Designed miniproteins, single chains, continued (2). Designs and how they scored, part 43

Each design is a single chain, and the fold is of that chain. pLDDT is the mean over its residues in the fold that is shown.

## One batch from the design tools (miniprotein)

Design m5479
Fold by ESMFold2-Fast:
Structure m5479 (fold): chain A 78 residues (1-78)
Amino acid sequence: EKELVERVLKNIEQAKKELEQFHSQGSKEDLKLLEEGLKRLEGQVKKILESLKNKEYQEKIRKKLEELREFVKKLLAE
């Protein structure tokens, strides 16, 4: 369970870095890919959250995903 949680947190952090790079490239196609990528990641993370028995790990993943949502929302608003 710990190993899975660490992988998910790493993947969310990596996605955030990739999204920041896409923002600097600035195209309408990149914005669409950002939205689609976020939706896919959210779907995968929801499945993982449902499989987790440990509430502390669920909370850590939820907080990290919420940080990513707010980050993407700010990027799209600029």
Scores: mean pLDDT 72

Design m5480
Fold by ESMFold2-Fast:
Structure m5480 (fold): chain A 93 residues (1-93)
Amino acid sequence: ELSFQEALNRLIALALRAIGLGLDLDLLIKKNELPSIKEIEKWMKYLDEMEKEVKEIGKKFPELKPLAERVLKLIKENKEKLKEILEKKKKLE
């Protein structure tokens, strides 16, 4: 099981990954370079696993819940960006 320090370090790592993905998605949208449906599905699955992990950390360490909620917001924003890309791709079909 994770210690408090390990859980905190993991939340920070997940936050950085969510920020990085958001920047990559913004760049793809700006360039109108739409990823494949398979890649979108892969990233959605990855975000779902991240969301699950963040929720479990916040549940186990109540003092980390505010940080976990901020990370969940970043994950939600990335999921919405992926949905926008998917809808845009379907409209082009």
Scores: mean pLDDT 83

Design m5481
Fold by ESMFold2-Fast:
Order: structure tokens, then sequence, then C-alpha cells
Structure m5481 (fold): chain A 72 residues (1-72)
């Protein structure tokens, strides 16, 4: 199980990814640009929080799926 600190960092990472995707969509960016912005935003928060590489990858993958769903 992830620690409470790691869970908090994952939640913050995911929220930033969602916010970035939503803002990109409102600005009229392409689906790929929305997905890329979401992933970069989430990955940056996860990296800055010092999350393990496997968790950072999971956050990146999840952010791409969520951004694609929001845009599609």
Amino acid sequence: MLSLDQQSAVNRSMQRGIDAAEEGKKQGLSGEEVIDRSEEAARQVARDAGLPDDVIQAVSDSSRVIARDLYS
C-alpha cells in the first residue's frame, strides 16, 4: 500500500493533470495536446513529490487515459 504522504502526492498529481486537461480543452487545444499537457502536469507534481518511478509511470498512464476520456 502507498503511504498517506504518497497517496496525497498521487491525488495532487492526478488533480493537476485533470485541471490541465480541462483548461486545454476549454482553450480549444487538440486531443493530443490536451493529453500531453495533462501527462506533463501530473508527472511534474509526482516527480517533485519524490514518488517512486513505478508510481510516476502509473500517474502518467492514468492521466493520459483520463485526458483522452475527457476530450473524446
Scores: mean pLDDT 84

Design m5482
Fold by ESMFold2-Fast:
Structure m5482 (fold): chain A 68 residues (1-68)
Amino acid sequence: SSVLEEAKKRLDEVVESVKGKPVEEQLKVLEQLTREILRELANARASDEEIEEFLTYAQEKAKEIRES
């Protein structure tokens, strides 16, 4: 899905932009952006599968940040 791929790309770009900030700040930015994108996906009537895939992707990014 182009909407899902754009959502993932946007998440990646923002995560990269906050690299080097404290872990807690990176996680806060990721959480806020994830909530915003989820709202946009719901308004665009993305499928449950697309929403689940995005959530999984965001959770993996949070894990990577916590483990760094």
Scores: mean pLDDT 85

Design m5483
Fold by ESMFold2-Fast:
Structure m5483 (fold): chain A 67 residues (1-67)
Amino acid sequence: KKEEELKKKIDALYEAARSALQAGDVETARRLIEELRKVANEAKSLGLDEVYEYAQKRIDELEAELA
């Protein structure tokens, strides 16, 4: 339930960040990556390690595109 809510939020933020990167809007993409980090940290604080790993993988993929 909480895991599903957080995963939905992660998916929405990831999709928005990917769209921003494809549009060349690097500033918006960086802000959305920061929001993803907040959701990842919330999952970690709740002991939802699988959700944290899910978010971290998405963050790593987005950061690789910025490099």
Scores: mean pLDDT 84

Design m5484
Fold by ESMFold2-Fast:
Structure m5484 (fold): chain A 94 residues (1-94)
Amino acid sequence: MRLSEEERRELEELLRRVGEELLPELVKLAKEKLGVDEEEARKIAENALELAKTIVLMDADARGEVLSEEEAKERVRREAEAIINAWASIEKSS
């Protein structure tokens, strides 16, 4: 079963907070994986976070899962890292 409208809104707010906490870590990862400067790495990390938050929200909603802050943070981190790694693979393929 899906999340209630209230549970979904609470999760959206939680995902916003964990995304802000993860941003510096993902900027560092983007710099390391793509060899870009700080400004470009920040844009990449912000885009990866928006996609990761959407994926986590949709998956949790579809499963009817109420996530803890730690579970939400780890899922967003995992998805954002996977996105950055995928983008790095595309860049190498020219």
Scores: mean pLDDT 82

Design m5485
Fold by ESMFold2-Fast:
Structure m5485 (fold): chain A 97 residues (1-97)
Amino acid sequence: SVSDVETVEELVDYHLKDHSEEHKEIAKEAVATWLVELGLAETKEEALKLTLEELSRRLNLDQLLAFSAILDRLAKEKPKTLEEALEIIRRVEAEFA
């Protein structure tokens, strides 16, 4: 249940629950990189520990919609590298900007 998900790390694990650990790690690193770039955390480790409550307060609506789309596309496209995952994020940013 989504009610059991409290952090960014747990949300990525939830969306990719049926994926390999390698795919989860790539997705987590890409999402963490994006959140650091947005200024929500100073490190990738801190970004993954952000609560969904904190995210909902600090992201605007377009960023929240982009985050949802990022998670869905990472799950669907299954990027093999961090570079491929970041390219997916850049495409989503362009769509929701």
Scores: mean pLDDT 87

Design m5486
Fold by ESMFold2-Fast:
Structure m5486 (fold): chain A 99 residues (1-99)
Amino acid sequence: SAELRARLEAARPELLALAARYSPATAAALAAFLDALLAGEDVAAALAALIDAALATPDGEALLRALAERFREIGLFQEALELEVTLGIRLLEEAVSKI
């Protein structure tokens, strides 16, 4: 919706500033994800890149959970769910790889 797009565009600088506090790579990956989302493109590859960039930092899981919560606050419920599901799968794969 136009309202949802406007909310995302308004929130974009705050979301990027949040990610930049964790790493420049995470901020760049988030920018690519948000740009793809705003363009109506397939976000799956950009989402995977965002999660991989964040999880390369010590606090990356906390950042991704904070981003999912912010997405819910602006009405991006599907994107928040996709982020949390993809994060859960990555964490499970990491845990299994250590067995």
Scores: mean pLDDT 84

Design m5487
Fold by ESMFold2-Fast:
Structure m5487 (fold): chain A 118 residues (1-118)
Amino acid sequence: KTLFEKLVEAYERLKAKIEAAKPHLSAEEQGKVDEYVAASEKALELTKEALERSDWQTAAENLEALKERASRAVRIVVTALSKQGLDEQAEAIRRAGDEFFSLADALQIAFKAEAELA
């Protein structure tokens, strides 16, 4: 299994936990989370397309965008759950996020190294 395939699976696990938490969010918080999730999915798709072309620079840039958007979604959801005392669900999302961001950081380092060699 490639590091990118592991990232996609970690993202899907994180997304599933975020979706399960949405009923606990306000309409405004849900709207913001939906924006960041949609932007994250687009960035993930663009990262995949860049990798298929061996466009390491574009892959690294889209992976950075993915990290930023996913981080914002996680922060909104974790904050909302914590305010409601839903600490176990908040912690599960933090753990899924940590796994995803760790994989994203490793990939970003790899993509930047490849871009410098090209």
Scores: mean pLDDT 89

Design m5488
Fold by ESMFold2-Fast:
Structure m5488 (fold): chain A 69 residues (1-69)
Amino acid sequence: ETPELIEYIEKLEAELAERRAANPALRSAAIISLDEEGKLKVTTFSADSPEAAAEESAKFRALAAEVEA
């Protein structure tokens, strides 16, 4: 149950920390939103360049506009 999930999350956090240490230029973000059914929706993205980050940001702006509509 919950303890097993916490261990899994800790393992993922350690792997992400290692990846960020190896590539500090990696740009990543997550957005948490509530869909129309009241369920939490988590969307993550990463970009290795400013241009890719701008494109991903545009996608999330579109998603935010849809949620606010």
Scores: mean pLDDT 57

Design m5489
Fold by ESMFold2-Fast:
Structure m5489 (fold): chain A 85 residues (1-85)
Amino acid sequence: MERLAQLREQAREAAAAGDLEALAQTRQQIVQLEADATLAPREAELVRRLAQLQVEGHFTSDPAKQAELEAEARRLEAELERLRA
């Protein structure tokens, strides 16, 4: 619990400083820790990959790259659904 609280504090500091890259990285780490605590290891890995693609998509200005990230996210979501079925 302390590590999660520390990461949330780091996210607030990064946001206050306008450091969007550090903010995105810290949020990704929070998602990874929460997934690892709740999900099976394979599910946690897929959730982490989806969170990373979400962050990358947020910071890209290239429409072609955005389309690639969206396609990859859809593939990972389909795999996660198959794993849960």
Scores: mean pLDDT 74

Design m5490
Fold by ESMFold2-Fast:
Formats: C-alpha cells, structure tokens, sequence
Structure m5490 (fold): chain A 68 residues (1-68)
C-alpha cells in the first residue's frame, strides 16, 4: 500500500509523463484529481501541502500550454 507522500510522487510522475506525451488536459486533470482525492482522504498535513503545491504547478503548466 502506498503512503500519502508516495501517492504525491506517483501522481507527479504520471502527470510529467502525460505532459511529455502531449496528453489531453482532461486526462492530466483526471490524474491530478485522483491523486488529490487520495491524499486529502489520508489527512496527512505534509502530504496535503505537497499535493496542493503539485496542483499549483499543474495549473501553471496548463495555463502555459493554453497560452501557446
């Protein structure tokens, strides 16, 4: 079973792969939403903080792609 911090790292890795592959934004958001849901359910404050940082990073990367 994955720890909450491992869930954040796995979610980041999957999202990085999806961006590199040029995957649809909807697919990237689904992976992010699943990861966030799992981390939030854990109640681990450190993992929640890292997940919110990841969400901000993903938001910025999506904005950059849409602006291009």
Amino acid sequence: HMTPEEVVEETRRRIDELFAAGAPISEILQVLADGLRRVMASGDPEAVKKALELAREVHDRIDARLAA
Scores: mean pLDDT 86

Design m5491
Fold by ESMFold2-Fast:
Structure m5491 (fold): chain A 61 residues (1-61)
Amino acid sequence: LDPNAVAHALAEVLRDQPAATVRAAAQGVLEGRSNREIAEAAGLPVGTVSRARRRAEARAA
């Protein structure tokens, strides 16, 4: 999967979140961070990040 495509799709999935949260999550994907690390940086539950990333990967494929 292309990390840039996944980051873009993740920003769309998280569009209702604050802009800072969306940027932190997208940056985490671009840096190859784990779902746990993205959750800590974005201030979201790991389960929320895991589900959002799965949806983003499906959109990017």
Scores: mean pLDDT 83

Design m5492
Fold by ESMFold2-Fast:
Structure m5492 (fold): chain A 57 residues (1-57)
Amino acid sequence: SAEEKARELARRAREALAAGDAAAFGQYGTQLSELAKNDPAAAEAVRKDPGMAAASG
């Protein structure tokens, strides 16, 4: 589902951030932003994760 994809992307973004990979973090954040624009469930998943809210801006 789109919500599952959003959670996967959020997890990968957090792992990238923890590893110091700002480029990968930004890429996953962009993918989450695009997914959230097209799916309300994905938008809800992003909104519930404060770290991903920062990445999507």
Scores: mean pLDDT 74

Design m5493
Fold by ESMFold2-Fast:
Structure m5493 (fold): chain A 83 residues (1-83)
Amino acid sequence: KKKVLLVALSGSAAPEAVKLAQDPSLDVTAVSGTPEEKAKEAIENADKYDLVVILTSEEKREFAEKLAKEIEAKGQKVELIVV
């Protein structure tokens, strides 16, 4: 199974987050807390996963793009999904 760290930055991302968590080919771990807490935890733990998936709304796109670039700078694969 592929180990995925899931970072959902908005409530509108909940349906997509549930779909990923229910995928039997993926071993999904979700971060909790505020967007800032989720970002910190994702950056600290990205190296433990095969992929980091960031789910965001359009309103938080800029925050999500900055987070994605920081995680990628650590050598980790990132997928950014805007809902």
Scores: mean pLDDT 82

Design m5494
Fold by ESMFold2-Fast:
Order: sequence, then C-alpha cells, then structure tokens
Structure m5494 (fold): chain A 97 residues (1-97)
Amino acid sequence: SVDELLARAEELLRQARRALDAGDTATAVRLLRQAIDLLIQAAKLLNDEETIFELEILEGLLLIAVGVEKVTGEDQLPVLRRLLEQLEELLEELKEK
C-alpha cells in the first residue's frame, strides 16, 4: 500500500539523517537511494507524474554527489543533507494525497 511505502521511506530518511550526523556518507547514500525508490513507487501508485520527475532529478543529483566524492575526495555532506531535506518535503506532499 502507499501508506506502507511512505512509512518505510520515512524510517529510511530518519536513518539517513543519523548517518549524515555521524559523517557516515556511505550509509547515508545507501539509505537515500532506498528511500527514493520507495517514494517513486508510492508516487507511481498515486499517478503523481510531477513528484516522480522531481524524485528522478534528486536520484540523478545523488549519483553526481557520489561521483564527485570519488573523483575529488571532497565529502559531499552539505549536498546530501540538502537532498535529504528535499526528500522529506516530497514525502510530506505525498502523504497529503
């Protein structure tokens, strides 16, 4: 159900926030990817094309952040925190539908 997908995504985002607070970017990236997948599944069930598109953009930005960190060695914590905030906003929007 949509409610089960959203509840699971919310828990993954809470875990991602804790990982980011601990500086564990590898764990945060894994959890953010899983949360995005669940949110896309929920948005598809709701026929919310706009939110699907926004989530796909955020997934692309997450992959870019991972690539930048691998190439430069510079941690992307500020970018990952911003992505988390945007995912939390989209989760609340999907709950209203």
Scores: mean pLDDT 89

Design m5495
Fold by ESMFold2-Fast:
Structure m5495 (fold): chain A 82 residues (1-82)
Amino acid sequence: SAEELRAQADEELIQQILDPSIEPQDARDAKIKEYVLAGQEELALKQVEELMNARHSDNPEYAEERRQVITKAIREHLEQLK
């Protein structure tokens, strides 16, 4: 389904953040990865919010749920690098 494809794209973003060898196919995913690699947490999280709202524009509650999941993954990844 369309929902499954969007959820898969969200999981792929997390995988791209964890593995620097994976090249993002989506320009917005690439921007988020760029900010994460630069340690720019606030900018990365803002881009995640914008991406989730765009990707899940038909379901704002689901967009917020996915934003929280990806935000947690980014924060945990950056904390482990300290």
Scores: mean pLDDT 78

Design m5496
Fold by ESMFold2-Fast:
Structure m5496 (fold): chain A 62 residues (1-62)
Amino acid sequence: GAAGARAAGALVAARARPLLEELEAKGLPMTGTVEATATAARLEIRVGDETHVFEATAAEAA
């Protein structure tokens, strides 16, 4: 449900945090795309020609 999707999203954000902090500290331009379902969340971060993907399920977050 919606609670599971939010929990998965929060876990994805937590997993991406070290990379986001590093990129911000270096002043590197980035773009992010977030996709969420009832059971999972996915964050794709693009920096230059590199793509970093972070995923989590509602089961992992609950």
Scores: mean pLDDT 78

Design m5497
Fold by ESMFold2-Fast:
Structure m5497 (fold): chain A 95 residues (1-95)
Amino acid sequence: AAEEAHRAIREILEETARRAAEAATSEADKQGIVTYLGIAAAEVEAEEDVRAARDVLVRSLESIAKAMAHNPEAVAIIREGARRAAEVLEEIEER
């Protein structure tokens, strides 16, 4: 169901934020990662259309990865989280 998928995406992005923040080297980057991924999760959940939700997810995570480029471990964690969240959105789209 859409509600189950939205919950799964939120959980994936929250776990991604936690792990990426742990990998970040500065307090400002840790706070930025948590804030940016929280905003991305809320924006994805606000989209009724799966394609629009995917576009928001891709755009937000690309922006976060660029901002965090000096933390390669955090970027890798963010990219893996994006892949997992995108898989959930694809499963909704197939239904």
Scores: mean pLDDT 77

Design m5498
Fold by ESMFold2-Fast:
Structure m5498 (fold): chain A 86 residues (1-86)
Amino acid sequence: MKLELLEKALRSLEAAAVYAQSGDLERALAHLREARKNAEAAGAPQEVLEKIDEAIEAVRRGDVEAALEHVSEAAKLLKEEMEKLK
């Protein structure tokens, strides 16, 4: 269901933030890619996908601060989409 995919995307974003903060950028990237896949499958707005892509690019640069900011923005937008489905 769409809500279940959005919840999976949100959990993947939260995991990505934890790994980015611990310096495990490879695992952070894997979780961000999983978040994007689930958000896209759920039909999340393009703005959500763009924020996840910005977080992926920040992690690839080793910019943990920017990555966490973009993850936070994507998570906020995902929570807003989930509230519309409740």
Scores: mean pLDDT 86

Design m5499
Fold by ESMFold2-Fast:
Parts: sequence; C-alpha cells; structure tokens
Structure m5499 (fold): chain A 98 residues (1-98)
Amino acid sequence: DLLEKVKEAIENKDYETIFELAYETDDEELQEKMGKIIEEKGDEKAAEAFAKGLARKFPGERPGAEGSAIAAALKNGEDPREYVTDEALEEFERNLAR
C-alpha cells in the first residue's frame, strides 16, 4: 500500500523515499491523500520532499508545489533547477521582486 509506505517514510524521517513516492505516483487522488498524511503527521522536511517530488513529476502543472520546492531548495542550499523548470524559477523570482 502506497499510503503505508508514506507513513513509514515519515516515521523514519526518510525524506528521499517521500520524494521518490511523490515522483513515481501517477494517480492525482493518491497524491492528494499522501499530501494530507504528510500535513497531519510529517514535519517541515517531509512536506518539502513531497513538494519537490510533485514539482519534478509535473513541470509547469503544480505552481504551489513548484513554489514550495524552490523555497525549500534555496533554504537548503540546493539548486532549484533540480526540481523545477527555468520558467518556474523566473516566475518565483519575479514575485519576490514585486
């Protein structure tokens, strides 16, 4: 069960597995359920890993996940381009400059 794997990853603070499960899941309804579990039981890093996975899976289609992934990457000293397109990063930077 995919949702049980998410719960185990949260309990073990296995953020790489949370990223991978988000990236490999093709079902939008399952992704919503995973996100809810992470909000209720996960820490900030679990939410960041989930957003990064969604942003990489659906480039240009998940602006909330893209924004969260960029913010998390910058906070952690990572390159946001590993998770989002250049266009998404430019839009994020424009919104900060307003």
Scores: mean pLDDT 80

Design m5500
Fold by ESMFold2-Fast:
Structure m5500 (fold): chain A 89 residues (1-89)
Amino acid sequence: MKLEILVFGNDGKVERVEVPVDASGEELAEATGASVETARTLLEAVRKHPDERKAFASGNLINNVSEEEALELAKRLPEGEKVLLAKQV
Protein backbone atom coordinates (compact mmCIF):
# COMPACT_ATOMS: atom_id res chain seq x y z
CA MET A 1 0.00 0.00 0.00
CA LYS A 2 1.14 3.56 -0.78
CA LEU A 3 0.04 7.10 -0.01
CA GLU A 4 -0.42 9.52 -2.91
CA ILE A 5 0.07 13.19 -2.01
CA LEU A 6 -0.69 16.05 -4.39
CA VAL A 7 0.93 19.42 -3.57
CA PHE A 8 -0.94 22.46 -4.95
CA GLY A 9 0.80 25.87 -5.17
CA ASN A 10 -0.69 29.37 -5.60
CA ASP A 11 0.76 29.42 -9.16
CA GLY A 12 -1.37 26.41 -10.18
CA LYS A 13 1.63 24.04 -10.04
CA VAL A 14 0.73 20.50 -8.92
CA GLU A 15 3.39 18.02 -7.78
CA ARG A 16 2.68 14.31 -7.17
CA VAL A 17 4.51 12.47 -4.38
CA GLU A 18 4.22 8.80 -3.40
CA VAL A 19 5.41 7.44 -0.04
CA PRO A 20 4.95 4.05 1.69
CA VAL A 21 1.83 3.93 3.92
CA ASP A 22 4.18 3.50 6.93
CA ALA A 23 6.34 6.54 5.97
CA SER A 24 7.42 8.88 8.78
CA GLY A 25 6.38 12.52 9.08
CA GLU A 26 10.02 13.44 8.41
CA GLU A 27 10.04 11.47 5.12
CA LEU A 28 6.81 13.12 3.93
CA ALA A 29 8.05 16.60 5.00
CA GLU A 30 11.25 16.12 2.95
CA ALA A 31 9.31 14.86 -0.11
CA THR A 32 6.67 17.67 -0.08
CA GLY A 33 8.51 20.65 1.49
CA ALA A 34 5.87 20.77 4.25
CA SER A 35 6.65 21.09 7.97
CA VAL A 36 7.12 17.86 9.96
CA GLU A 37 4.07 18.84 12.09
CA THR A 38 1.84 19.24 8.99
CA ALA A 39 3.15 15.96 7.51
CA ARG A 40 2.51 14.00 10.75
CA THR A 41 -1.04 15.41 11.08
CA LEU A 42 -1.91 14.48 7.48
CA LEU A 43 -0.40 10.96 7.78
CA GLU A 44 -2.34 10.25 11.01
CA ALA A 45 -5.62 11.37 9.39
CA VAL A 46 -5.14 9.28 6.18
CA ARG A 47 -4.07 6.17 8.16
CA LYS A 48 -7.14 6.46 10.44
CA HIS A 49 -9.53 6.69 7.44
CA PRO A 50 -7.69 5.15 4.43
CA ASP A 51 -10.80 5.24 2.18
CA GLU A 52 -11.06 9.05 2.48
CA ARG A 53 -9.13 11.93 0.92
CA LYS A 54 -7.51 14.24 3.47
CA ALA A 55 -6.26 17.78 2.79
CA PHE A 56 -4.14 20.20 4.83
CA ALA A 57 -4.22 23.98 4.20
CA SER A 58 -3.30 26.95 6.44
CA GLY A 59 -3.07 24.86 9.63
CA ASN A 60 -6.41 23.09 8.98
CA LEU A 61 -7.18 19.43 8.27
CA ILE A 62 -10.04 19.14 5.73
CA ASN A 63 -12.03 16.00 4.84
CA ASN A 64 -13.30 14.83 1.43
CA VAL A 65 -11.56 17.47 -0.70
CA SER A 66 -11.45 16.86 -4.47
CA GLU A 67 -8.44 17.81 -6.64
CA GLU A 68 -10.51 20.69 -8.13
CA GLU A 69 -11.42 21.97 -4.62
CA ALA A 70 -7.74 21.71 -3.53
CA LEU A 71 -6.65 23.77 -6.57
CA GLU A 72 -9.26 26.48 -5.76
CA LEU A 73 -8.16 26.51 -2.09
CA ALA A 74 -4.49 26.95 -3.11
CA LYS A 75 -5.37 30.02 -5.25
CA ARG A 76 -6.98 31.69 -2.20
CA LEU A 77 -4.07 31.08 0.21
CA PRO A 78 -1.33 33.67 0.97
CA GLU A 79 1.59 33.65 -1.50
CA GLY A 80 3.98 30.76 -0.81
CA GLU A 81 1.40 28.60 1.03
CA LYS A 82 0.41 25.19 -0.38
CA VAL A 83 -2.44 22.69 -0.13
CA LEU A 84 -1.54 19.03 0.48
CA LEU A 85 -4.09 16.39 -0.63
CA ALA A 86 -3.48 12.78 0.45
CA LYS A 87 -5.15 9.41 -0.21
CA GLN A 88 -4.20 5.79 0.35
CA VAL A 89 -3.81 3.87 -2.98
Scores: mean pLDDT 79

Design m5501
Fold by ESMFold2-Fast:
Structure m5501 (fold): chain A 77 residues (1-77)
Amino acid sequence: MVEELRAALKAAGVPDELIDYAIELAKKYGVSEETGLRALENAYLEVVKGYQGASLDFKTEKEKKLYEDMRKYLEEL
């Protein structure tokens, strides 16, 4: 599943460095690599592609913080 999600993100134009950063954030917060890549997908669609109205339902505070860190990193590029 992680490899399939990584491949989908690359096909959508997400740079490898952002994918690697999402995995490092997942390790930092102690969540799965899939959770990190899902946070990257949502942040990338919002910040880079300008898609509005994505319903973000974070199951844990760690997932929310990972998404916020990912979004800030994308905004600083």
Scores: mean pLDDT 74

Design m5502
Fold by ESMFold2-Fast:
Structure m5502 (fold): chain A 59 residues (1-59)
Amino acid sequence: DLIAQLDQAIANGDRASAIRLLQQMGLSPEDAERVVNAGEKWPSVFAGEQLRRVGAELD
């Protein structure tokens, strides 16, 4: 589950891994960075929901 891995990367502050996971999901490096920057301040249990919402805005 890429979203669960993303949540873990965000929770750990591993921005580089989060960006790579978003690129695997079909986002450009720039879009992936924007999603991570928007989501990085939210708790891991909420991060997946926040990232899905922000990702939808980039669509």
Scores: mean pLDDT 65

Design m5503
Fold by ESMFold2-Fast:
Structure m5503 (fold): chain A 90 residues (1-90)
Amino acid sequence: DAVEAAKAGLEGAIAIIEEALKGPLSEETKKALEELLKLLKEALKNVKDVESAIAAFKEAIKKVESLPKNSITNALLENFKYGLENLEKL
């Protein structure tokens, strides 16, 4: 199910961010990731169909693109773009 796969993708991103927040980060990066985490948790609650999943991934992509480029934000961006492409093919 594409919607279940989308939810799993958002849950995976949440897990990556929560793990990253346990490590040494600058206060700026920590704040940015905490804001992204809140957005993703809210987006996950609102995913009910393909359309709401597409909206959630677009909002996540927009937020990540505003963050500094690093291995974490690059991995998140690639994951969200891949998920969006798969949803838009439906």
Scores: mean pLDDT 82

Design m5504
Fold by ESMFold2-Fast:
Order: structure tokens, then sequence, then C-alpha cells
Structure m5504 (fold): chain A 73 residues (1-73)
């Protein structure tokens, strides 16, 4: 199911964010933000919260411009 796929991807992204290089971090944060939003939309608020916590822990102000560029639709 889409929910199971998103949960698996969220868990992978949480783990990757823990060991992310500076070069990888903006892309991983952008991916995690999208997964967290989809989890919340599907009603998995606990899963969305876990992903959001990992994003907050990994976030650095110097990455903001790159992250915003990746999130722009």
Amino acid sequence: SRLAELRARGAELVERLRTASEAERPELIAQADRVGKELAALGDLAGARRVGEAVREAYRPEDDEAIQALLKT
C-alpha cells in the first residue's frame, strides 16, 4: 500500500539523516518533508511526527536556500 511504502521510506530517510553529509542533507530534508506531509495527509500523524523530528534535528540555517529551491513546485 502507499501508506506502507511511505512508512518504509520515512524510516529510511530518518536513518539517512542521522549520518548525512553536508552535501546530502538538503535533498534528504526535502524528501523527508514530502514524505512527512503525505503521511499526515493519509492520517499517520505519528509517522509524520517522527519524520518531522528527524528533519528538525538535521536542519541547519545555511541549508535553507537549497532546501527551499528543492521544495519549490
Scores: mean pLDDT 85

Design m5505
Fold by ESMFold2-Fast:
Structure m5505 (fold): chain A 77 residues (1-77)
Amino acid sequence: SVAEARALIAEGKRNIEEGKKLLQSDNKKDILRGIGLILAGIGDLYQASLIGSKEDPAVAAEAEAASKELGLGLKAV
């Protein structure tokens, strides 16, 4: 479960970073893809936070730190 949470943090960070790059495009297809990636990444970080809150507070803190670093303002549960 902790390993799954860390994988979700890594995937969420990648998706949000890629999505943010795509949002800077003036191409409609890239913007829509970027929105999808950001939403997917937010979901990944949220799931990692839920796992961390129950299994390991350090993992919950990692998810919160990733969210803060990415400028999302999400808090760990």
Scores: mean pLDDT 76

Design m5506
Fold by ESMFold2-Fast:
Structure m5506 (fold): chain A 81 residues (1-81)
Amino acid sequence: SLERLEALLTQPLSPDSLAIARESLELAREAEKTTDILKLIGLLLRTIGLVIDAEQRGDALALEAARLAKEHILEIIRSLE
């Protein structure tokens, strides 16, 4: 959910966690602006990269942000049939 992702950014985050969370929100917002399936796939791949980065860092808040963005983009793709 975009609302949950926006709420997560109101929490105290380290600079590195904040960078991943902000990028995640930007990718989710860009996904809402397009119906181009190739662009949506590109945004989805970017969120998967952020999930991997957050997981490797052991950053639970960044991981939640990246996963929320990934799920939001997947939901948009599914809505396009």
Scores: mean pLDDT 85

Design m5507
Fold by ESMFold2-Fast:
Structure m5507 (fold): chain A 84 residues (1-84)
Amino acid sequence: SEEEVRRLIELLEKVKKLAESLEEEKVEIDEFLERVVKELKPTPEEVSLIRSILQDSDVDKDGIVDVKKLIANLDTIIALLTPP
């Protein structure tokens, strides 16, 4: 629904802001996901979606994500979800 898409965009914008606040160049997926859960208190479904985005951003499949690549991927997903 339109409301579900709007909520998802808002959540992803908050995840992006959290990623932008990191001083580290790289972050472990599980560690970043724990920060997201603590700070943003997402639903279980939203946690699953964020985990999928983190895994997609993990090009090397080593469980570690480049923060700049994560931010770029979040920007792309947000743009695709945002109506013209």
Scores: mean pLDDT 82

Design m5508
Fold by ESMFold2-Fast:
Structure m5508 (fold): chain A 58 residues (1-58)
Amino acid sequence: SKEEEELKKRIEYEIEESLLRMKHSIDVLENKSDLEKVQESQRELERELEELRRKREE
């Protein structure tokens, strides 16, 4: 059904978002002593999440 297709897309999006967040959590942990690198990593995460959202909303 249409609802099942939408649910599947939502789950796939959530999986991709979770993987992206986990990847950046590692990056932040590795650079926790460098505030500029942490801020850069957070901005990169925001950009990548927006790109992911754009792809889903196509």
Scores: mean pLDDT 80

Design m5509
Fold by ESMFold2-Fast:
Structure m5509 (fold): chain A 67 residues (1-67)
Amino acid sequence: MLFVLPEPYISKVEEALKEGKIIVGNMSIGPYVRLGRDVYLALPGQEKEALQKALNDPRNKGILYIP
């Protein structure tokens, strides 16, 4: 899925992706979670499960929340 975020969120997302952080956002693009290299839109009711799996990832360096 291709989408555009306003600044400064684009640069924050790029930095977080390079650092392997979890990205969560609800900015008109719906909720999405990044695990590993991929950014994807979680289905309704699956966002919490995806977050729990990512939080248990030993590579997790933090969470970036986009309001």
Scores: mean pLDDT 52

Design m5510
Fold by ESMFold2-Fast:
Structure m5510 (fold): chain A 85 residues (1-85)
Amino acid sequence: SVLDLLVEALRLYKQGKKEEAAKLFREMLEELNKGKSVDDVIHALTLMPKEETKEIKTWVKALEALLRDRNPDALVLEAKKRVGL
């Protein structure tokens, strides 16, 4: 599910595995194309620290450009809780 991919991506990011997190962000985009909530994914990615990691910044900016920023929802809040953010 989108939630599972999001939790795993955020966990990898916290572990410093930013390139692996970026791969999961791409998988989240594929799930989005299956009728999942785009707002959840966009907001979750915008909660990432502003690091110098090009891939994560690229995914955040691409989603913001295509879909626009949104308020937190239940999926994002649950993912943050599981990752400890």
Scores: mean pLDDT 55

Design m5511
Fold by ESMFold2-Fast:
Structure m5511 (fold): chain A 70 residues (1-70)
Amino acid sequence: EQEKLDEANRVTADLYQRLKAAKSDEEREKAIEEAMRYLTEVLGLSEEQARALVKMAEQGVADGAAPPTA
């Protein structure tokens, strides 16, 4: 379980870097699709869990940085 979570976090971090580097919607969609397939098919996460991790990566890119802590 912890090993899968660690790998899922690594995939999410990689997705964040790919999304940050992507210059087109097509590149972003490809990165998201690959991450979703890996998380669900290789790591066995539910679609809901994989979607949440993808959303976190997208949110990080949209915000430009991790949200500040109070």
Scores: mean pLDDT 74

Design m5512
Fold by ESMFold2-Fast:
Structure m5512 (fold): chain A 59 residues (1-59)
Amino acid sequence: MTPDEIAVEVGRLVAEGATPEQVVAFLVAHGISEETARRIVEEAGGDPVRLARLVKEAL
């Protein structure tokens, strides 16, 4: 998956009610470290648009 595709899919998961831990696991599976993934989820604060931006910046 491209960074753009990963960012779109993460936004969809959050919009569909995925837990923070499920989002972290998805990001780790796509090459983001667990520490970075947890930080991204915390900074996004449940906003799918902010989450997508932070994911794209980390990749």
Scores: mean pLDDT 81

Design m5513
Fold by ESMFold2-Fast:
Structure m5513 (fold): chain A 89 residues (1-89)
Amino acid sequence: MQEEFDALVEAGVAQIRLAVDLVILRKKKEKNIPLTDEDIADSERHAAEGERLADRILERFPDNPQLVKAAEEVRAGAEEVRRLIEEMR
């Protein structure tokens, strides 16, 4: 129970971090503002951290549908961040 709750909280925090990155990236794209090296570095770091977290959750809790869904949402957020960075380079 506690380990699953802790994993769910970690996934939620990762989702929030990626959501913030996505807002920044999308607003810069909308306004044709180039990405700074800091924007790229921070967003890539959050995406990599989210991907590693999702992998750990899926390995440890494959039979927990709530955690599987949370891991998939983190992966989707990370993939979208990486896509926007590549598109705006």
Scores: mean pLDDT 87

